# Designs tried in a protein design run: designed miniproteins, single chains, continued (5). Part 88

Each design is a single chain, and the fold is of that chain. pLDDT is the mean over its residues in the fold that is shown.

## One batch from the design tools (miniprotein)

Design m19047
Fold by ESMFold2-Fast:
Structure m19047 (fold): chain A 63 residues (1-63)
Amino acid sequence: KLEEIFKKYSVNGKLPVEKVIPALESLGYKLTEEQIKKIEELLKGKKEINFEEFKRLYELVLG
């Protein structure tokens, strides 16, 4: 399911950072302000992420 969401929101195999939060919410999560802040800090200075980065971010923020 996580890989399917990544593929759905990715462009040319990379997930744009502006789509990370929508992608996580499409998994059924209701993100808190603190979780959104943590995601924004982890993505700071990045334009896009790969699947391993997306998976790591998911683990760090949502468990």
Scores: mean pLDDT 81

Design m19048
Fold by ESMFold2-Fast:
Structure m19048 (fold): chain A 64 residues (1-64)
Amino acid sequence: MRVLSAEEAERIGVLLVTREERVDAAEGIGELLKTKPEVSLRELAEAAGVPLATVSRIARELGL
């Protein structure tokens, strides 16, 4: 593809939508950290398919 305008627009749209998904993911990860404290941040990151840094940031924001 020479132009990629449609693909770029689609990727930008996904990034905008991920704002809502990030809120939902933060809630889910926070719930797991509170109910299953024995689970490591690395294990949660692998299970959720997100970077460990993201899980660590969410834990810090929740005071965990």
Scores: mean pLDDT 59

Design m19049
Fold by ESMFold2-Fast:
Structure m19049 (fold): chain A 94 residues (1-94)
Amino acid sequence: SELDRAEGLLLRAMLLLEEATADNPDLRAQLQAIVAETSERIRKLREENASDEELIEEYRRALAQLVALAEAHADSIPAEVRAELRAIAAEVEA
């Protein structure tokens, strides 16, 4: 389903950034903050019986934040990782 695909793409993006930020505690803390906020927002949406479209929109928002984090720290996050994150974000918006 589109929802399962969007969730899978977000999980892939999160795993990429966890690996890329392993040696950077400050970036890892920022990543964990995005993960925690996204988990809470998804929990609330599910409690409110939100549509698949609303859940997909939340996954797109989270992906955009992960891309923004990576691009803001281009000196610390490899160009290849940032390119893959942009590709993942573009795929979920298609």
Scores: mean pLDDT 86

Design m19050
Fold by ESMFold2-Fast:
Structure m19050 (fold): chain A 74 residues (1-74)
Amino acid sequence: MEEVEKKIEEIVEEFRRKSEGKSEEEQLALATELSKEFAKWVEEDERLSEEEKKKVINKFEQALLTEYFKLLSE
């Protein structure tokens, strides 16, 4: 699970970096794109069950959404 945690941190940091100076709509579009990228990475791991994949994706989306709300808070 260390690899999953690091991948989540990496994508969240990429989102933070790329969303700087973007509109809310552009930030949501970026979040959607990164979510698809992460989901594909998880789907390619044949060691994970479908239930485990859903849990990992949900954890990622919660982390990404938390970062998004931090960017919106002044």
Scores: mean pLDDT 76

Design m19051
Fold by ESMFold2-Fast:
Parts: sequence; C-alpha cells; structure tokens
Structure m19051 (fold): chain A 80 residues (1-80)
Amino acid sequence: DEKKILEETRKKLEEMKKRVEKVLPKLSAGVARTMQGLIRTGEEVVKRAEEDPEVSAEYAKKAVEFIEDTINWLIELSES
C-alpha cells in the first residue's frame, strides 16, 4: 500500500527533524546547514512522490532512509 509507505516515511522524517532540532545548538553552522538541507530534500522527495505518479513510494522511502543514515553519521561525527 503506497499510501501507508508514504505516511510512515513522513512520520520518520518528522522524527528525524525533531532529533536534528535538539542537536542544532551544539553543531557548527556548516553541519547545521547540511542537516537542515538534508531534511528539506527529504520533505521535497516525499511531496514529489505524493504528487507525481512517476515517483514511487519505495523511492521516497529509500531516499529518506539514506538521509536518516547520513544525519545519524553527522551526529556521531559532531560528538567526536
């Protein structure tokens, strides 16, 4: 069910956004901008999948998962 995949992907993106907001004050300006840019890209990919029949829900899910992994890596890097 593509609708469920997109709804779950949107929830993951919102959770990720909240996590980023908590760490932003502790990050350098460059890392903060990168994380915010990644969240924005994820939001645009999900919106495009919701609006464009050529963009699959699975593609949006994988894109957000990649963004999640990248953000987690950046958080770990910032704690070093």
Scores: mean pLDDT 81

Design m19052
Fold by ESMFold2-Fast:
Structure m19052 (fold): chain A 65 residues (1-65)
Amino acid sequence: SMAEKLAIAEEIENRLVRAILTGDVELAHEAVRLLEETFGVKVPLFDDPAENANAVGKKLRELLH
């Protein structure tokens, strides 16, 4: 449902914020995987948490607006 997807989008954003603050690339990659699985999209993986966050944020905007 849309409500479930919105809750998952919030979890994705929370993981990306934590990944940026801690420099945790694996946590950023887990957030990307969750996005791909939930919305059926593909996003490249980067070795920089901030780059992953930028890519995911752009894709979430496209999917939700």
Scores: mean pLDDT 82

Design m19053
Fold by ESMFold2-Fast:
Structure m19053 (fold): chain A 87 residues (1-87)
Amino acid sequence: SLEEKADEYVEKILSALGDREKMLELTEKIVNDIFEKEENPEEFADLIVQKLREAAKTASPEQREALREAADYISTLYIKKLKEKKK
C-alpha cells in the first residue's frame, strides 16, 4: 500500500539519522525513485514529509533537527524535479 511504502522510505531515513551525509544521499535516492517509479510521486513525497515532521515533534532535539532537515530536503528536491519537467 501507499502507507507501507512511505513507512519503508521513512525507516530508511531514520536508519541514517546519525550520519548526515548518508541521510541526505538516501533522501536524494528516495526522491529520484519516487519520481521514476510511482504513479503519484507528489502524494508519496507529501506523505513522507508529513511522517518525518510528525516524528520530529516527539523526537529528541538532535534527532528533531535531522528529521526536519530530511523533510526540507525532500521538499527542495521535489520542487527541483517539478521545474526540470517543465523544460
Scores: mean pLDDT 80

Design m19054
Fold by ESMFold2-Fast:
Structure m19054 (fold): chain A 77 residues (1-77)
Amino acid sequence: AEVISKEEFEELLAKELPPALAEIEAAEIPEAKKALELLIEGLRALVEGRFDEARALLPPYREAAAKANAEFEAREA
């Protein structure tokens, strides 16, 4: 199992996040952007050892992801 440092995590976010956000913004699905933002906050909390905060982000992340998935299904149908 690979554990990355906070610095490595921030570098990966700076490299990978902008193209992902651009695709989500182009699709205009606000719940998808919200789900990604919640996922990133949860991963940041895990890297920083804030496990209780990471757990607290799971319910709103799951809700946003479910809504985003429903919107994708509706638009792709």
Scores: mean pLDDT 71

Design m19055
Fold by ESMFold2-Fast:
Structure m19055 (fold): chain A 66 residues (1-66)
Amino acid sequence: SAGEQLQHAIEKLQAGDIEGAIDALEGAKKLDPSLAKEVDEAIAKAQAGDLDGAIALAQKALKKVQ
Protein backbone atom coordinates (compact mmCIF):
# COMPACT_ATOMS: atom_id res chain seq x y z
CA SER A 1 0.00 0.00 0.00
CA ALA A 2 1.00 3.66 -0.29
CA GLY A 3 1.01 3.90 3.52
CA GLU A 4 3.39 0.92 3.77
CA GLN A 5 5.77 2.51 1.23
CA LEU A 6 5.68 5.80 3.20
CA GLN A 7 6.48 3.91 6.44
CA HIS A 8 9.42 2.21 4.67
CA ALA A 9 10.61 5.60 3.35
CA ILE A 10 10.55 7.12 6.88
CA GLU A 11 12.54 4.14 8.25
CA LYS A 12 15.09 4.46 5.41
CA LEU A 13 15.46 8.23 5.99
CA GLN A 14 16.00 7.64 9.73
CA ALA A 15 18.70 5.07 8.84
CA GLY A 16 20.37 7.47 6.35
CA ASP A 17 19.50 5.23 3.36
CA ILE A 18 18.62 8.01 0.92
CA GLU A 19 18.41 5.80 -2.21
CA GLY A 20 16.11 3.32 -0.45
CA ALA A 21 13.97 6.18 0.88
CA ILE A 22 13.58 7.75 -2.60
CA ASP A 23 12.61 4.34 -4.08
CA ALA A 24 9.93 3.90 -1.38
CA LEU A 25 8.64 7.49 -1.86
CA GLU A 26 8.35 6.94 -5.64
CA GLY A 27 6.50 3.68 -4.92
CA ALA A 28 4.02 5.52 -2.65
CA LYS A 29 3.35 8.11 -5.39
CA LYS A 30 2.72 5.36 -7.99
CA LEU A 31 0.20 3.65 -5.67
CA ASP A 32 -1.52 6.92 -4.65
CA PRO A 33 -0.95 9.86 -7.05
CA SER A 34 -2.83 12.22 -4.65
CA LEU A 35 0.37 12.13 -2.52
CA ALA A 36 2.51 13.53 -5.38
CA LYS A 37 3.02 17.01 -3.86
CA GLU A 38 4.26 15.79 -0.45
CA VAL A 39 6.26 12.92 -2.02
CA ASP A 40 7.99 15.13 -4.61
CA GLU A 41 8.86 17.69 -1.89
CA ALA A 42 10.16 14.88 0.38
CA ILE A 43 12.35 13.53 -2.47
CA ALA A 44 13.73 17.03 -3.13
CA LYS A 45 14.55 17.47 0.59
CA ALA A 46 16.22 14.04 0.77
CA GLN A 47 18.32 14.79 -2.35
CA ALA A 48 19.36 18.14 -0.78
CA GLY A 49 20.46 16.34 2.43
CA ASP A 50 17.57 17.77 4.49
CA LEU A 51 16.60 14.47 6.11
CA ASP A 52 14.50 16.09 8.87
CA GLY A 53 12.48 17.97 6.24
CA ALA A 54 12.08 14.82 4.14
CA ILE A 55 10.88 12.83 7.19
CA ALA A 56 8.36 15.57 8.12
CA LEU A 57 6.89 15.57 4.58
CA ALA A 58 6.73 11.75 4.45
CA GLN A 59 4.97 11.73 7.86
CA LYS A 60 2.49 14.37 6.59
CA ALA A 61 1.75 12.19 3.53
CA LEU A 62 1.34 9.11 5.78
CA LYS A 63 -1.30 10.91 7.90
CA LYS A 64 -3.36 11.51 4.72
CA VAL A 65 -3.59 7.71 4.05
CA GLN A 66 -4.09 6.46 7.65
Scores: mean pLDDT 85

Design m19056
Fold by ESMFold2-Fast:
Structure m19056 (fold): chain A 79 residues (1-79)
Amino acid sequence: MSKKERLVLAAETLAEEAEKAGDHELAARLRQIAEQIRAATTDEEVDALGEELERLFRTMPADVAMAVIERVAAAQQAA
């Protein structure tokens, strides 16, 4: 799985967890970041979006963070 694919999956998983928590604005922002990562054509764009995603990820409760890590790891092993 590529760095770009991994970041998209992480953003989508975070969006699902945010929506479950009732934070529809955060979920929408995370889905937007996932789309921007998919559309990114330069390493600079991918890295900048990855840094933004990591900042958002670090504000999440530990349980949510672990769920995202586990899902990304499982998908990466399956690829």
Scores: mean pLDDT 78

Design m19057
Fold by ESMFold2-Fast:
Structure m19057 (fold): chain A 58 residues (1-58)
Amino acid sequence: GDRAAALAAATALLRKAKDQKELNELGRQAYDLVVTEYGFDDEEADAVVAEAAIRAQS
């Protein structure tokens, strides 16, 4: 899949989080999005979501 596009989409989604509870809920949605829409496996999706969470907090 397109890792840059997946990372941008996940980061945009996670930037909507206002607290840790929303970040956890949106993190699950970002993981599903990266797997289902961008075709990454579980390991790559975890890496993309983790990087997106760091970028979203910056």
Scores: mean pLDDT 82

Design m19058
Fold by ESMFold2-Fast:
Structure m19058 (fold): chain A 79 residues (1-79)
Amino acid sequence: VTQRLVLEATAPRELAEKAAAEIDAVAGVVKVEFGESTTIEVELKAENEKELEEKKRKVADIAAQLSYESGNLVKVTEL
């Protein structure tokens, strides 16, 4: 199974780069764009729904940590 996610973060570049690296360790980071906000495009590939759910949870935990550290809520969009 495959799921695409887009994360939009208003955070210092260093925090966004750290988060993107952590996401890349658990899921495929397709693209990172730095600008007024940082956009991280993620591709979750899993053999089954349980594995997909576990990967989604890890990405959500990383997004929550980035939200906490930056003081701004990271927006997550499913494609």
Scores: mean pLDDT 82

Design m19059
Fold by ESMFold2-Fast:
Structure m19059 (fold): chain A 104 residues (1-104)
Amino acid sequence: SSVEELVRSNIEGIRAEIEKLKDPSASELEKLVALAVALSTATTILRIMETHGPPSPALMDELIALLDELIAILRELYEETGNPVYKKAAETAEEMRARVRALK
């Protein structure tokens, strides 16, 4: 379905931004930009699924696993930097994860 293809494509986009968050050579500004893109993309996917229905269960599991990875990295960045943006972003991602799971 078009939803399946669109969600899959956007998952790859989020994964690319998570890799930037994991890069120890990236500046905090570069990480904050990557975070903004990842959360914006995740919000778009969630809206598509809430409007048009969820994709396959396998792709839903992949999205949940990706959100779990994002949450873990954001918690680690908060512990390392003390920047409250990472803590708030982790809480936002946890809420998104719960909403994705509710669509299953």
Scores: mean pLDDT 89

Design m19060
Fold by ESMFold2-Fast:
Structure m19060 (fold): chain A 88 residues (1-88)
Amino acid sequence: MEKKKRIIDIEAEAGLLMVAAETARIGSGPELKELIDRLYEVIEELGKVVAEARKNIDKPEVDSLIEKAEGLLAEARRLYQEILEKLK
């Protein structure tokens, strides 16, 4: 039960990061394109890992998948912060 909630929480934060990335893209020039593209790539991989975690929710490997998803979420947050610093 808690694992399912953890997956939902990850998806919710990833969705907010996607909206934030789109907002940053609108306000940025071509020099930030590579960072924004990398952020989208990480969020896409995160979505794939989260889908796999949901598929394996009752299996022991779900813990490793959630941990991987959390790592990708942390990377997405790091990339978004880098984008924000370059916009200052």
Scores: mean pLDDT 81

Design m19061
Fold by ESMFold2-Fast:
Structure m19061 (fold): chain A 60 residues (1-60)
Amino acid sequence: MIENLKEASENLLKFAETATEEQIRKMLEVVKEFSKNLTGEAKKIADETVKKLEEILRKK
């Protein structure tokens, strides 16, 4: 599961580079909400994904 979560995060970030600002904002909302319900390593992966999505959004 954790390895699948990491792969999903990488795919999400690659998609975000070509996505619109509005799409990225929607993704941020979903990942932030999801992260609230996670613990341990899964939460760290989700939190890192949020951070990287915010960086992509800032560069648009």
Scores: mean pLDDT 79

Design m19062
Fold by ESMFold2-Fast:
Structure m19062 (fold): chain A 89 residues (1-89)
Amino acid sequence: VLEELQELLRELAAEIDAIVGDNPAAQAALEADEEFRELAERAARLAGELIEKIAAGELSEEEGRRLLEEIRRLGRELVERARAIAEET
């Protein structure tokens, strides 16, 4: 689960970088975007919760899968928002 979370976060970061990495204006617009920031904060909070539960030994297989699916969903929304901003910039 932890390894899957780390891989998911790496893939999301790489995908966003591929969208805005060579466009400074899109990067600035993304950083100023309240919706993107809110989604990123929600994803970070869930990732933190998952890591804490793993460290405590309290994570069930089903709960881990559910949290990973929710983080993946938020990640897709982050990527979609980044694409929209890059397209408008």
Scores: mean pLDDT 79

Design m19063
Fold by ESMFold2-Fast:
Order: C-alpha cells, then structure tokens, then sequence
Structure m19063 (fold): chain A 84 residues (1-84)
C-alpha cells in the first residue's frame, strides 16, 4: 500500500509540475488537462483530498484567465502532496 501511495503521489506531482510549465508557456488548455490528471490520481488517495480542492480552484482561475493565482494554487498543492 505505501509503495503504491508513493507512486501515485509522484505521478500527481509530475502532472502539477507539467501544469506549472504549461502556465508559464501560456498554454492554458494543456495546464487544465494536466490538473484534471493530477485530480484523478489524487482521488485514489484520501490524504490528498485537500490538494484536490486546490486543483479545482486552480482550474477555475485558469478558466478565468488568472494565471498568477492558478500558479500559486498549483505550487501550494505541490507542497501539500509532499507533506502527505
């Protein structure tokens, strides 16, 4: 169970890092797609539910064009995943 949890956390973090790269490149659609991928992986781990809330908020801000706020939320989610 612990090894699977670690792999899912690392996969979610990889999606979040990709989302940050997409945001920096102005590729909003790619960033949204990657955040949905991170949310799907986080849904498999109960401890990541708080991080999943941040993913949904980041997607909302990306849809509004607030890339700076979305980036902050993704960075915060990465920290929460590292702590879980």
Amino acid sequence: MEERKKLLKEAAKSYLRGALEAIDAGDVQRAITLLYGAAELASKIPELQKAAELFRQAISYLEKGDLEKAKELVEQALRLIDEA
Scores: mean pLDDT 81

Design m19064
Fold by ESMFold2-Fast:
Structure m19064 (fold): chain A 107 residues (1-107)
Amino acid sequence: SKENQEGIVEALEELYELFKKEVDELIKNKASKEEALKLLERVILGLKNIKELASEEMKEKIDETLKKLEELKEKLKNAKTQEEMEEVLRRAVELLKELVEKLKELL
């Protein structure tokens, strides 16, 4: 239903806002790679949970974003500098924002 789809978009917007704030905090505090990986893994899990309740069309867009986030997770594991970690985390935030915008177009 439209109401169910709106609820999915709201849940994703909340996940995006929290992730963005946590990424900003990690970057500001020059957090460890392990902390950055745990945050990214938590966001991936949150998105998988949202996917289970989503429509088939929304699931396809969420799956595309999940694949890209898993690729960023691998890139983060191999990051050697703070700058490389920051670029990966910022790209992950951008992917979530893009997903919110794509799902809103389906409403």
Scores: mean pLDDT 88

Design m19065
Fold by ESMFold2-Fast:
Structure m19065 (fold): chain A 76 residues (1-76)
Amino acid sequence: SMDKINQIKDTATKIASDYLSKQPDIPKSKHQPMIQSSIDFAIGMYKGGMINSDKDIIDWTKMIMDQDIAYIKAQQ
């Protein structure tokens, strides 16, 4: 349901924000776009039937953010 998706999104946002707060090399201006894109991708996978649990959405959000962090660090 949409309410369930909103709950998962709020939880994922909190976890992603906390995770990025521990990354001093990542500029604060990049935090919101990274959080938004990672969550949107994971929610897209969930809606597409590729993943089926709250845990999978959180895990994929973290994995995508790790890729984004690696990319930003490689550009510095």
Scores: mean pLDDT 83

Design m19066
Fold by ESMFold2-Fast:
Structure m19066 (fold): chain A 86 residues (1-86)
Amino acid sequence: SLNAQQRAGQRVLEALKRLEETMKELNVPKEEQEKILKEVEEEHDRIMAEVAAEKPASVAEGLERAAELMVRYIEEKIEELKKEAA
């Protein structure tokens, strides 16, 4: 069984995989794909800092919170891409 850190990481990786597949299916230009992935990386750094500032009761709680926020951001980005393609 996966520990809390591994589960949190898996959720984010699955969301990133969905984003990459969506960009591929919509034929998003490579330069724009790289820009979007950079924005995701910058948002990850921001979310990690925000979660740390909230002083979570445990490392597991902090990682789960960060994963939830990251997955939400990635899902919103996927929705934006799909709306622009429609």
Scores: mean pLDDT 84

Design m19067
Fold by ESMFold2-Fast:
Structure m19067 (fold): chain A 69 residues (1-69)
Amino acid sequence: DLERQIEELRREMERRRQASLEAIPQAAQTSAENTVGGPVDAAEIERKARGSLEPSVETRLEEELRRLE
């Protein structure tokens, strides 16, 4: 059942997105600390990472549905 698969995919995407958003500040700071070649702004890394997650779960579901059609 496609509807059931969509529901499961939506729940999984929501969990991943939420976990990623919560992890971004720590991951950005870790990335900045491990960057060789000079100081890196952790806030800039965080902004870019959040930007990549800006598309809503609905937008991602639309993309998946288009691929299934």
Scores: mean pLDDT 64

Design m19068
Fold by ESMFold2-Fast:
Structure m19068 (fold): chain A 65 residues (1-65)
Amino acid sequence: SEERKKRLEELKKRIDEAYKKHGFEAAVQVALEEIRRLREEGWPEQQVRDLANEIFLYKDELDRS
């Protein structure tokens, strides 16, 4: 959905900011915290899993860059 895409963009921006300021470990920590927040906000589990998968792919891409 469009809401899922917007949320993913926001998450990627937050992860990118953490990576630029504090490095890879901080980016991983932000990613995990944002996934937890999605569950707390009541997002459907399937959407949380989809977002988590895209976040993990993005963080791995940052590590390889």
Scores: mean pLDDT 76

Design m19069
Fold by ESMFold2-Fast:
Structure m19069 (fold): chain A 58 residues (1-58)
Amino acid sequence: SLKEKLENLEKETRERGIRAVKAGEYQDKLAEVFGPEIKDLPLDEAYEMGKKYEELLA
């Protein structure tokens, strides 16, 4: 239904916003380790790299 589609779109928008904030945090952390070139990575790639980096440290 239209209502379900709107609720799903809102949820996806919130989740994308949360991911973008987290990706920015990862860019800062990764740049300290790997250098400033990390800030030139797309946010999606920075998020995935940061997540893998955290998993390796755990």
Scores: mean pLDDT 78

Design m19070
Fold by ESMFold2-Fast:
Structure m19070 (fold): chain A 95 residues (1-95)
Amino acid sequence: MTPIQRLHGILQAVRLAIQSLKEGDTKQAEFQARAARDTARRLAEETGSKKLEEASRLIDEALKALKEGDTESAIKYLEEAARLVEEEIRELEEK
């Protein structure tokens, strides 16, 4: 997969995790968020992207919030992570 395809994959997984939380499916959201975190972390290590490093950290914070039952904070962390991934996609598509 190209880096841009992997970025779109991360963004889709984060968006699906947010949707799952809004629908009350915490287990599905955790699965999707964990996959997004692991992919973002690996891509950040390969590319040196600070935005992806921060997005991975925010997804990890969302997973911690879910373990504590704080769904509202988890959604906010995932929305901020999605924003950073969208910015990274825009920067790569404009170059």
Scores: mean pLDDT 86

Design m19071
Fold by ESMFold2-Fast:
Structure m19071 (fold): chain A 62 residues (1-62)
Amino acid sequence: GLPAESDLTDKQKKLKEVEEEYKKRLEQLKKNMDSMTVSQAMRELADIEEWVFKKLEEIKKS
């Protein structure tokens, strides 16, 4: 194992939170897809991806 496991713990917690929210948003999108057009679903997916990307950048810069 690599050193700095304590430092990695906080980043891992933040990453897990982002992953959990990402999964929840994707599950909601999948549930709603049956009632939506493909175009609308793609827009929602793009918004989710943009949010995740920004959160990952914040974690990396911390």
Scores: mean pLDDT 77

Design m19072
Fold by ESMFold2-Fast:
Structure m19072 (fold): chain A 73 residues (1-73)
Amino acid sequence: GEKIEEAVEKALERLGKLKESEDPKVALAAGVGEGLALLSGGVGKVVGDDEFGAEMAEKAVKNGEEMAEAGLF
């Protein structure tokens, strides 16, 4: 199970599209979400819990997208 790697890869692909936004606030929020997804995946690997790491990476993407949509940055 490469669940962490798979979740992070999907997160980076999705957030990468948002980083191409002409709105610097959306691009910044996407960049923060990308960093959180990578960090969550890394923590999951260190702990040895693929399920936890994958779940956290997916949650980081969702939170980053919601923050960008709400204009919180």
Scores: mean pLDDT 67

Design m19073
Fold by ESMFold2-Fast:
Structure m19073 (fold): chain A 95 residues (1-95)
Amino acid sequence: KTPVERLLDEAIRELAAHAKALMDAGKTPEEIENEVLAKHRELRARLDAELQKLGVSGRDGAIAFTALSLITAGLIFEIRYRPEEARRVLDELLA
């Protein structure tokens, strides 16, 4: 894996673990959405800082940020509308 792929994978796993912990705690979809969006902001800032240290191009950085945003939106959607599927996907991602 490239350093960009590794950093993105680490961010995705941290986001997935956070979402799973909130679901396991019995939080509402609205509470999970708010916490996951807050975690996304933290992870995006961290990813931006690490990519800058690596001298990654603006284009490659934009692609990585877009991927993280799409995964975040998809996870929020699945938790709200398909929670059983969300649990399955989170378990697979964290295995």
Scores: mean pLDDT 86

Design m19074
Fold by ESMFold2-Fast:
Structure m19074 (fold): chain A 107 residues (1-107)
Amino acid sequence: GPPPELSEEERKKLRLEKEMLEGVAEVLIAVMKTVNDVTKTQVENLKKIALEIVKLNEELFRDPEKAEEQRKKIEEITKEILELIEKGEDVSKIIELLEEMLRVALE
């Protein structure tokens, strides 16, 4: 049979953890916008948060195929961001891609 469904308490906990991670990601992006700078360490930290949101969504919605597609997209966006940082590209473009990474994780 299918794996046992999550309890309402378990679903509430996962939703709360996801909301907390989203809030942390939004604060990190706001700091980067205010300072007008993005470091590779900040990109890796935001990537880790985005991947944890995907993991929580996978547990909540039981859709491993969607989760794998989201992980692949996050990896592609991260690679593009790191290339733009190496090229000394405009911080606003880098931040737009960080915001896209978070949107992908939240889909």
Scores: mean pLDDT 85

Design m19075
Fold by ESMFold2-Fast:
Structure m19075 (fold): chain A 98 residues (1-98)
Amino acid sequence: SAEAKRAALRQVADTLLGIMDEAIERHRAAGDEERVKEYQRLKEEVQTVKALIDAGADVDEVVARLKSIIDKMIQLYKDDPRIVEALELARERLDAIA
């Protein structure tokens, strides 16, 4: 159902936000201001998509936007295999929705 798909999309968005919040805190503690800014920009993109889900946006458009964000995150985290694995799993969940 559309409601079940939207709930699944919110879960993916929340997972991405959690990964970013941990990264922001870790890099802030390390004094890496450039990395913090990059994660904050991606976090804003996820928050925008989450607002679109709540506003009733088209499921396929939301999936496409979340996949784009995941691809950017994979590139940013390419040296962190566990995080890349979690992002790949999130992408697989999106493929099952659309």
Scores: mean pLDDT 85

Design m19076
Fold by ESMFold2-Fast:
Structure m19076 (fold): chain A 91 residues (1-91)
Amino acid sequence: KPKVVVNAVSDLPEEEARKLAEEAGKRIQEETGAEVYVNSKVLPKEKAKEAVEAAIQWAEDAGYLAVGITSPEELDEAVERGIEKLKEKLK
């Protein structure tokens, strides 16, 4: 089974950041059937973007597919990106 890592790094309260990662992961899993792993971290806005990009790079270098979220507004984009990465890998 393909494996996807969802990384939520935001300045939101920890519970909200976790919910973002879980919601994105659930939607990706329901659409694709992939194994989804979720990570969440609370960081200031200035650090969240760099941290999420580093997490994506590390996961992809390790052979996982990865997406990142830094705000609730990015949820739909992150889900779409995850599904697209899975489709490209499975074609």
Scores: mean pLDDT 81

Design m19077
Fold by ESMFold2-Fast:
Structure m19077 (fold): chain A 94 residues (1-94)
Amino acid sequence: MYYLVTVEVVVPEEEAAKARELVEEFVRRMEDAGATLVGRREERGPDGRVVITVAFRVAEEALPEVEKLARELERRLSELPGAEVTISVSPLVL
């Protein structure tokens, strides 16, 4: 079985570079843990906030380690001033 793991972070523009670096670090770590990156999006809002979204396809066997890494990323991103982080994990229906 496969799962879709999505991480979305909304940060002020001044924190965007640090958020990108954290996301890139954890994308590599999640891929090393068996996740496949299936989507990456970055968007700037009119208020100067940056939205970064990454989505992974994860096999059931890899899910515990990938979810652990996603929660660590959430924790580290939440330490950035003004950051809002959303993690979702859902079964991937074909």
Scores: mean pLDDT 85

Design m19078
Fold by ESMFold2-Fast:
Structure m19078 (fold): chain A 67 residues (1-67)
Amino acid sequence: MSRRELIQEATYTVARELGLSDEKAREIARQSRSVEEGARLITEAVPEADFEEVRRRISRTVRQLEA
């Protein structure tokens, strides 16, 4: 996978884990050019989520997908 594909897949996974629908998670993932952008878009959709926690979860998921 390309770096962008890894970020999008990781962002999708975290968005789904936080309760966003498949459709919304895909929309957010498609727009995510960086881990930080993915975390921002998720926290805009899930205001109760902590930005730094979401960012760390996306980053960790990217590492897991590369393993």
Scores: mean pLDDT 85

Design m19079
Fold by ESMFold2-Fast:
Structure m19079 (fold): chain A 65 residues (1-65)
Amino acid sequence: MPKYVLEVKKDITGTGKDGINFKKGDKILVLGEVDDDRLRVKSLNTGKTGTVEKVKLIENTEVIE
């Protein structure tokens, strides 16, 4: 699956054990799906990886690539 980049438009708080937080203006690389509701992602600003809910990405980011 091709990877794509998202720009954060509103602050995001990840949930669960490996949940990752993002601030407005951060860039996220989507690495793949964890389950039907969650994606594994990487911060392009910090290099940190974690999990975030698909709904939060859809509502709070824009695809820039």
Scores: mean pLDDT 78

Design m19080
Fold by ESMFold2-Fast:
Structure m19080 (fold): chain A 102 residues (1-102)
Amino acid sequence: MEIPDLSPDQLLQQVKDESQKAIDAVEKGDIDSAHEHVLDLVRYTNALSKVASPEQLAEVKKEVQKTLDAVSNFVPKDLEEDITKGVMQVALSSTLVSLDNL
């Protein structure tokens, strides 16, 4: 494994950190910041999925689901926010489907 040269535990911590940052951004109505943290969450989840234990995969699924729930509960104010919400929902849902088929 090349980059990032992070342990599975370190990757799991990044998943948890990015999940919480995405949720916090959604709660603040900062949808652009939420989108960036969702992208980082997906990147760390994809890296971890190749090396994770079953217990780590369960924790990752929980964090991705929590983030998807927060995004899904967000009420967009305009079309741009609605599009960004949809993009995040697709990214998170696709990630969950991928994890369920490991």
Scores: mean pLDDT 85

Design m19081
Fold by ESMFold2-Fast:
Structure m19081 (fold): chain A 83 residues (1-83)
Amino acid sequence: SVMEAREREEERRIESLADKLTQAAKNPEYEEGVIREAVERGLSLGEIQAAASKAMTKISVKDQERLEKITERIIAAYEAARG
């Protein structure tokens, strides 16, 4: 169904962002790229939060603070783009 196709596309977008957030949390060089891509891909706030939650399960405790800061920057950029 159309709804099932949309749900699978949303899940793919969330997983793609989660993988990139995981990479950026481990390597600061990817931080600016993931922030830009998250905003440009037209992801919803809910999709951004879901991706961040998934990424949190994939990183070590020492990288969690960086992931939280990256997520905050994405949300701020998202809100600025809508203001």
Scores: mean pLDDT 80

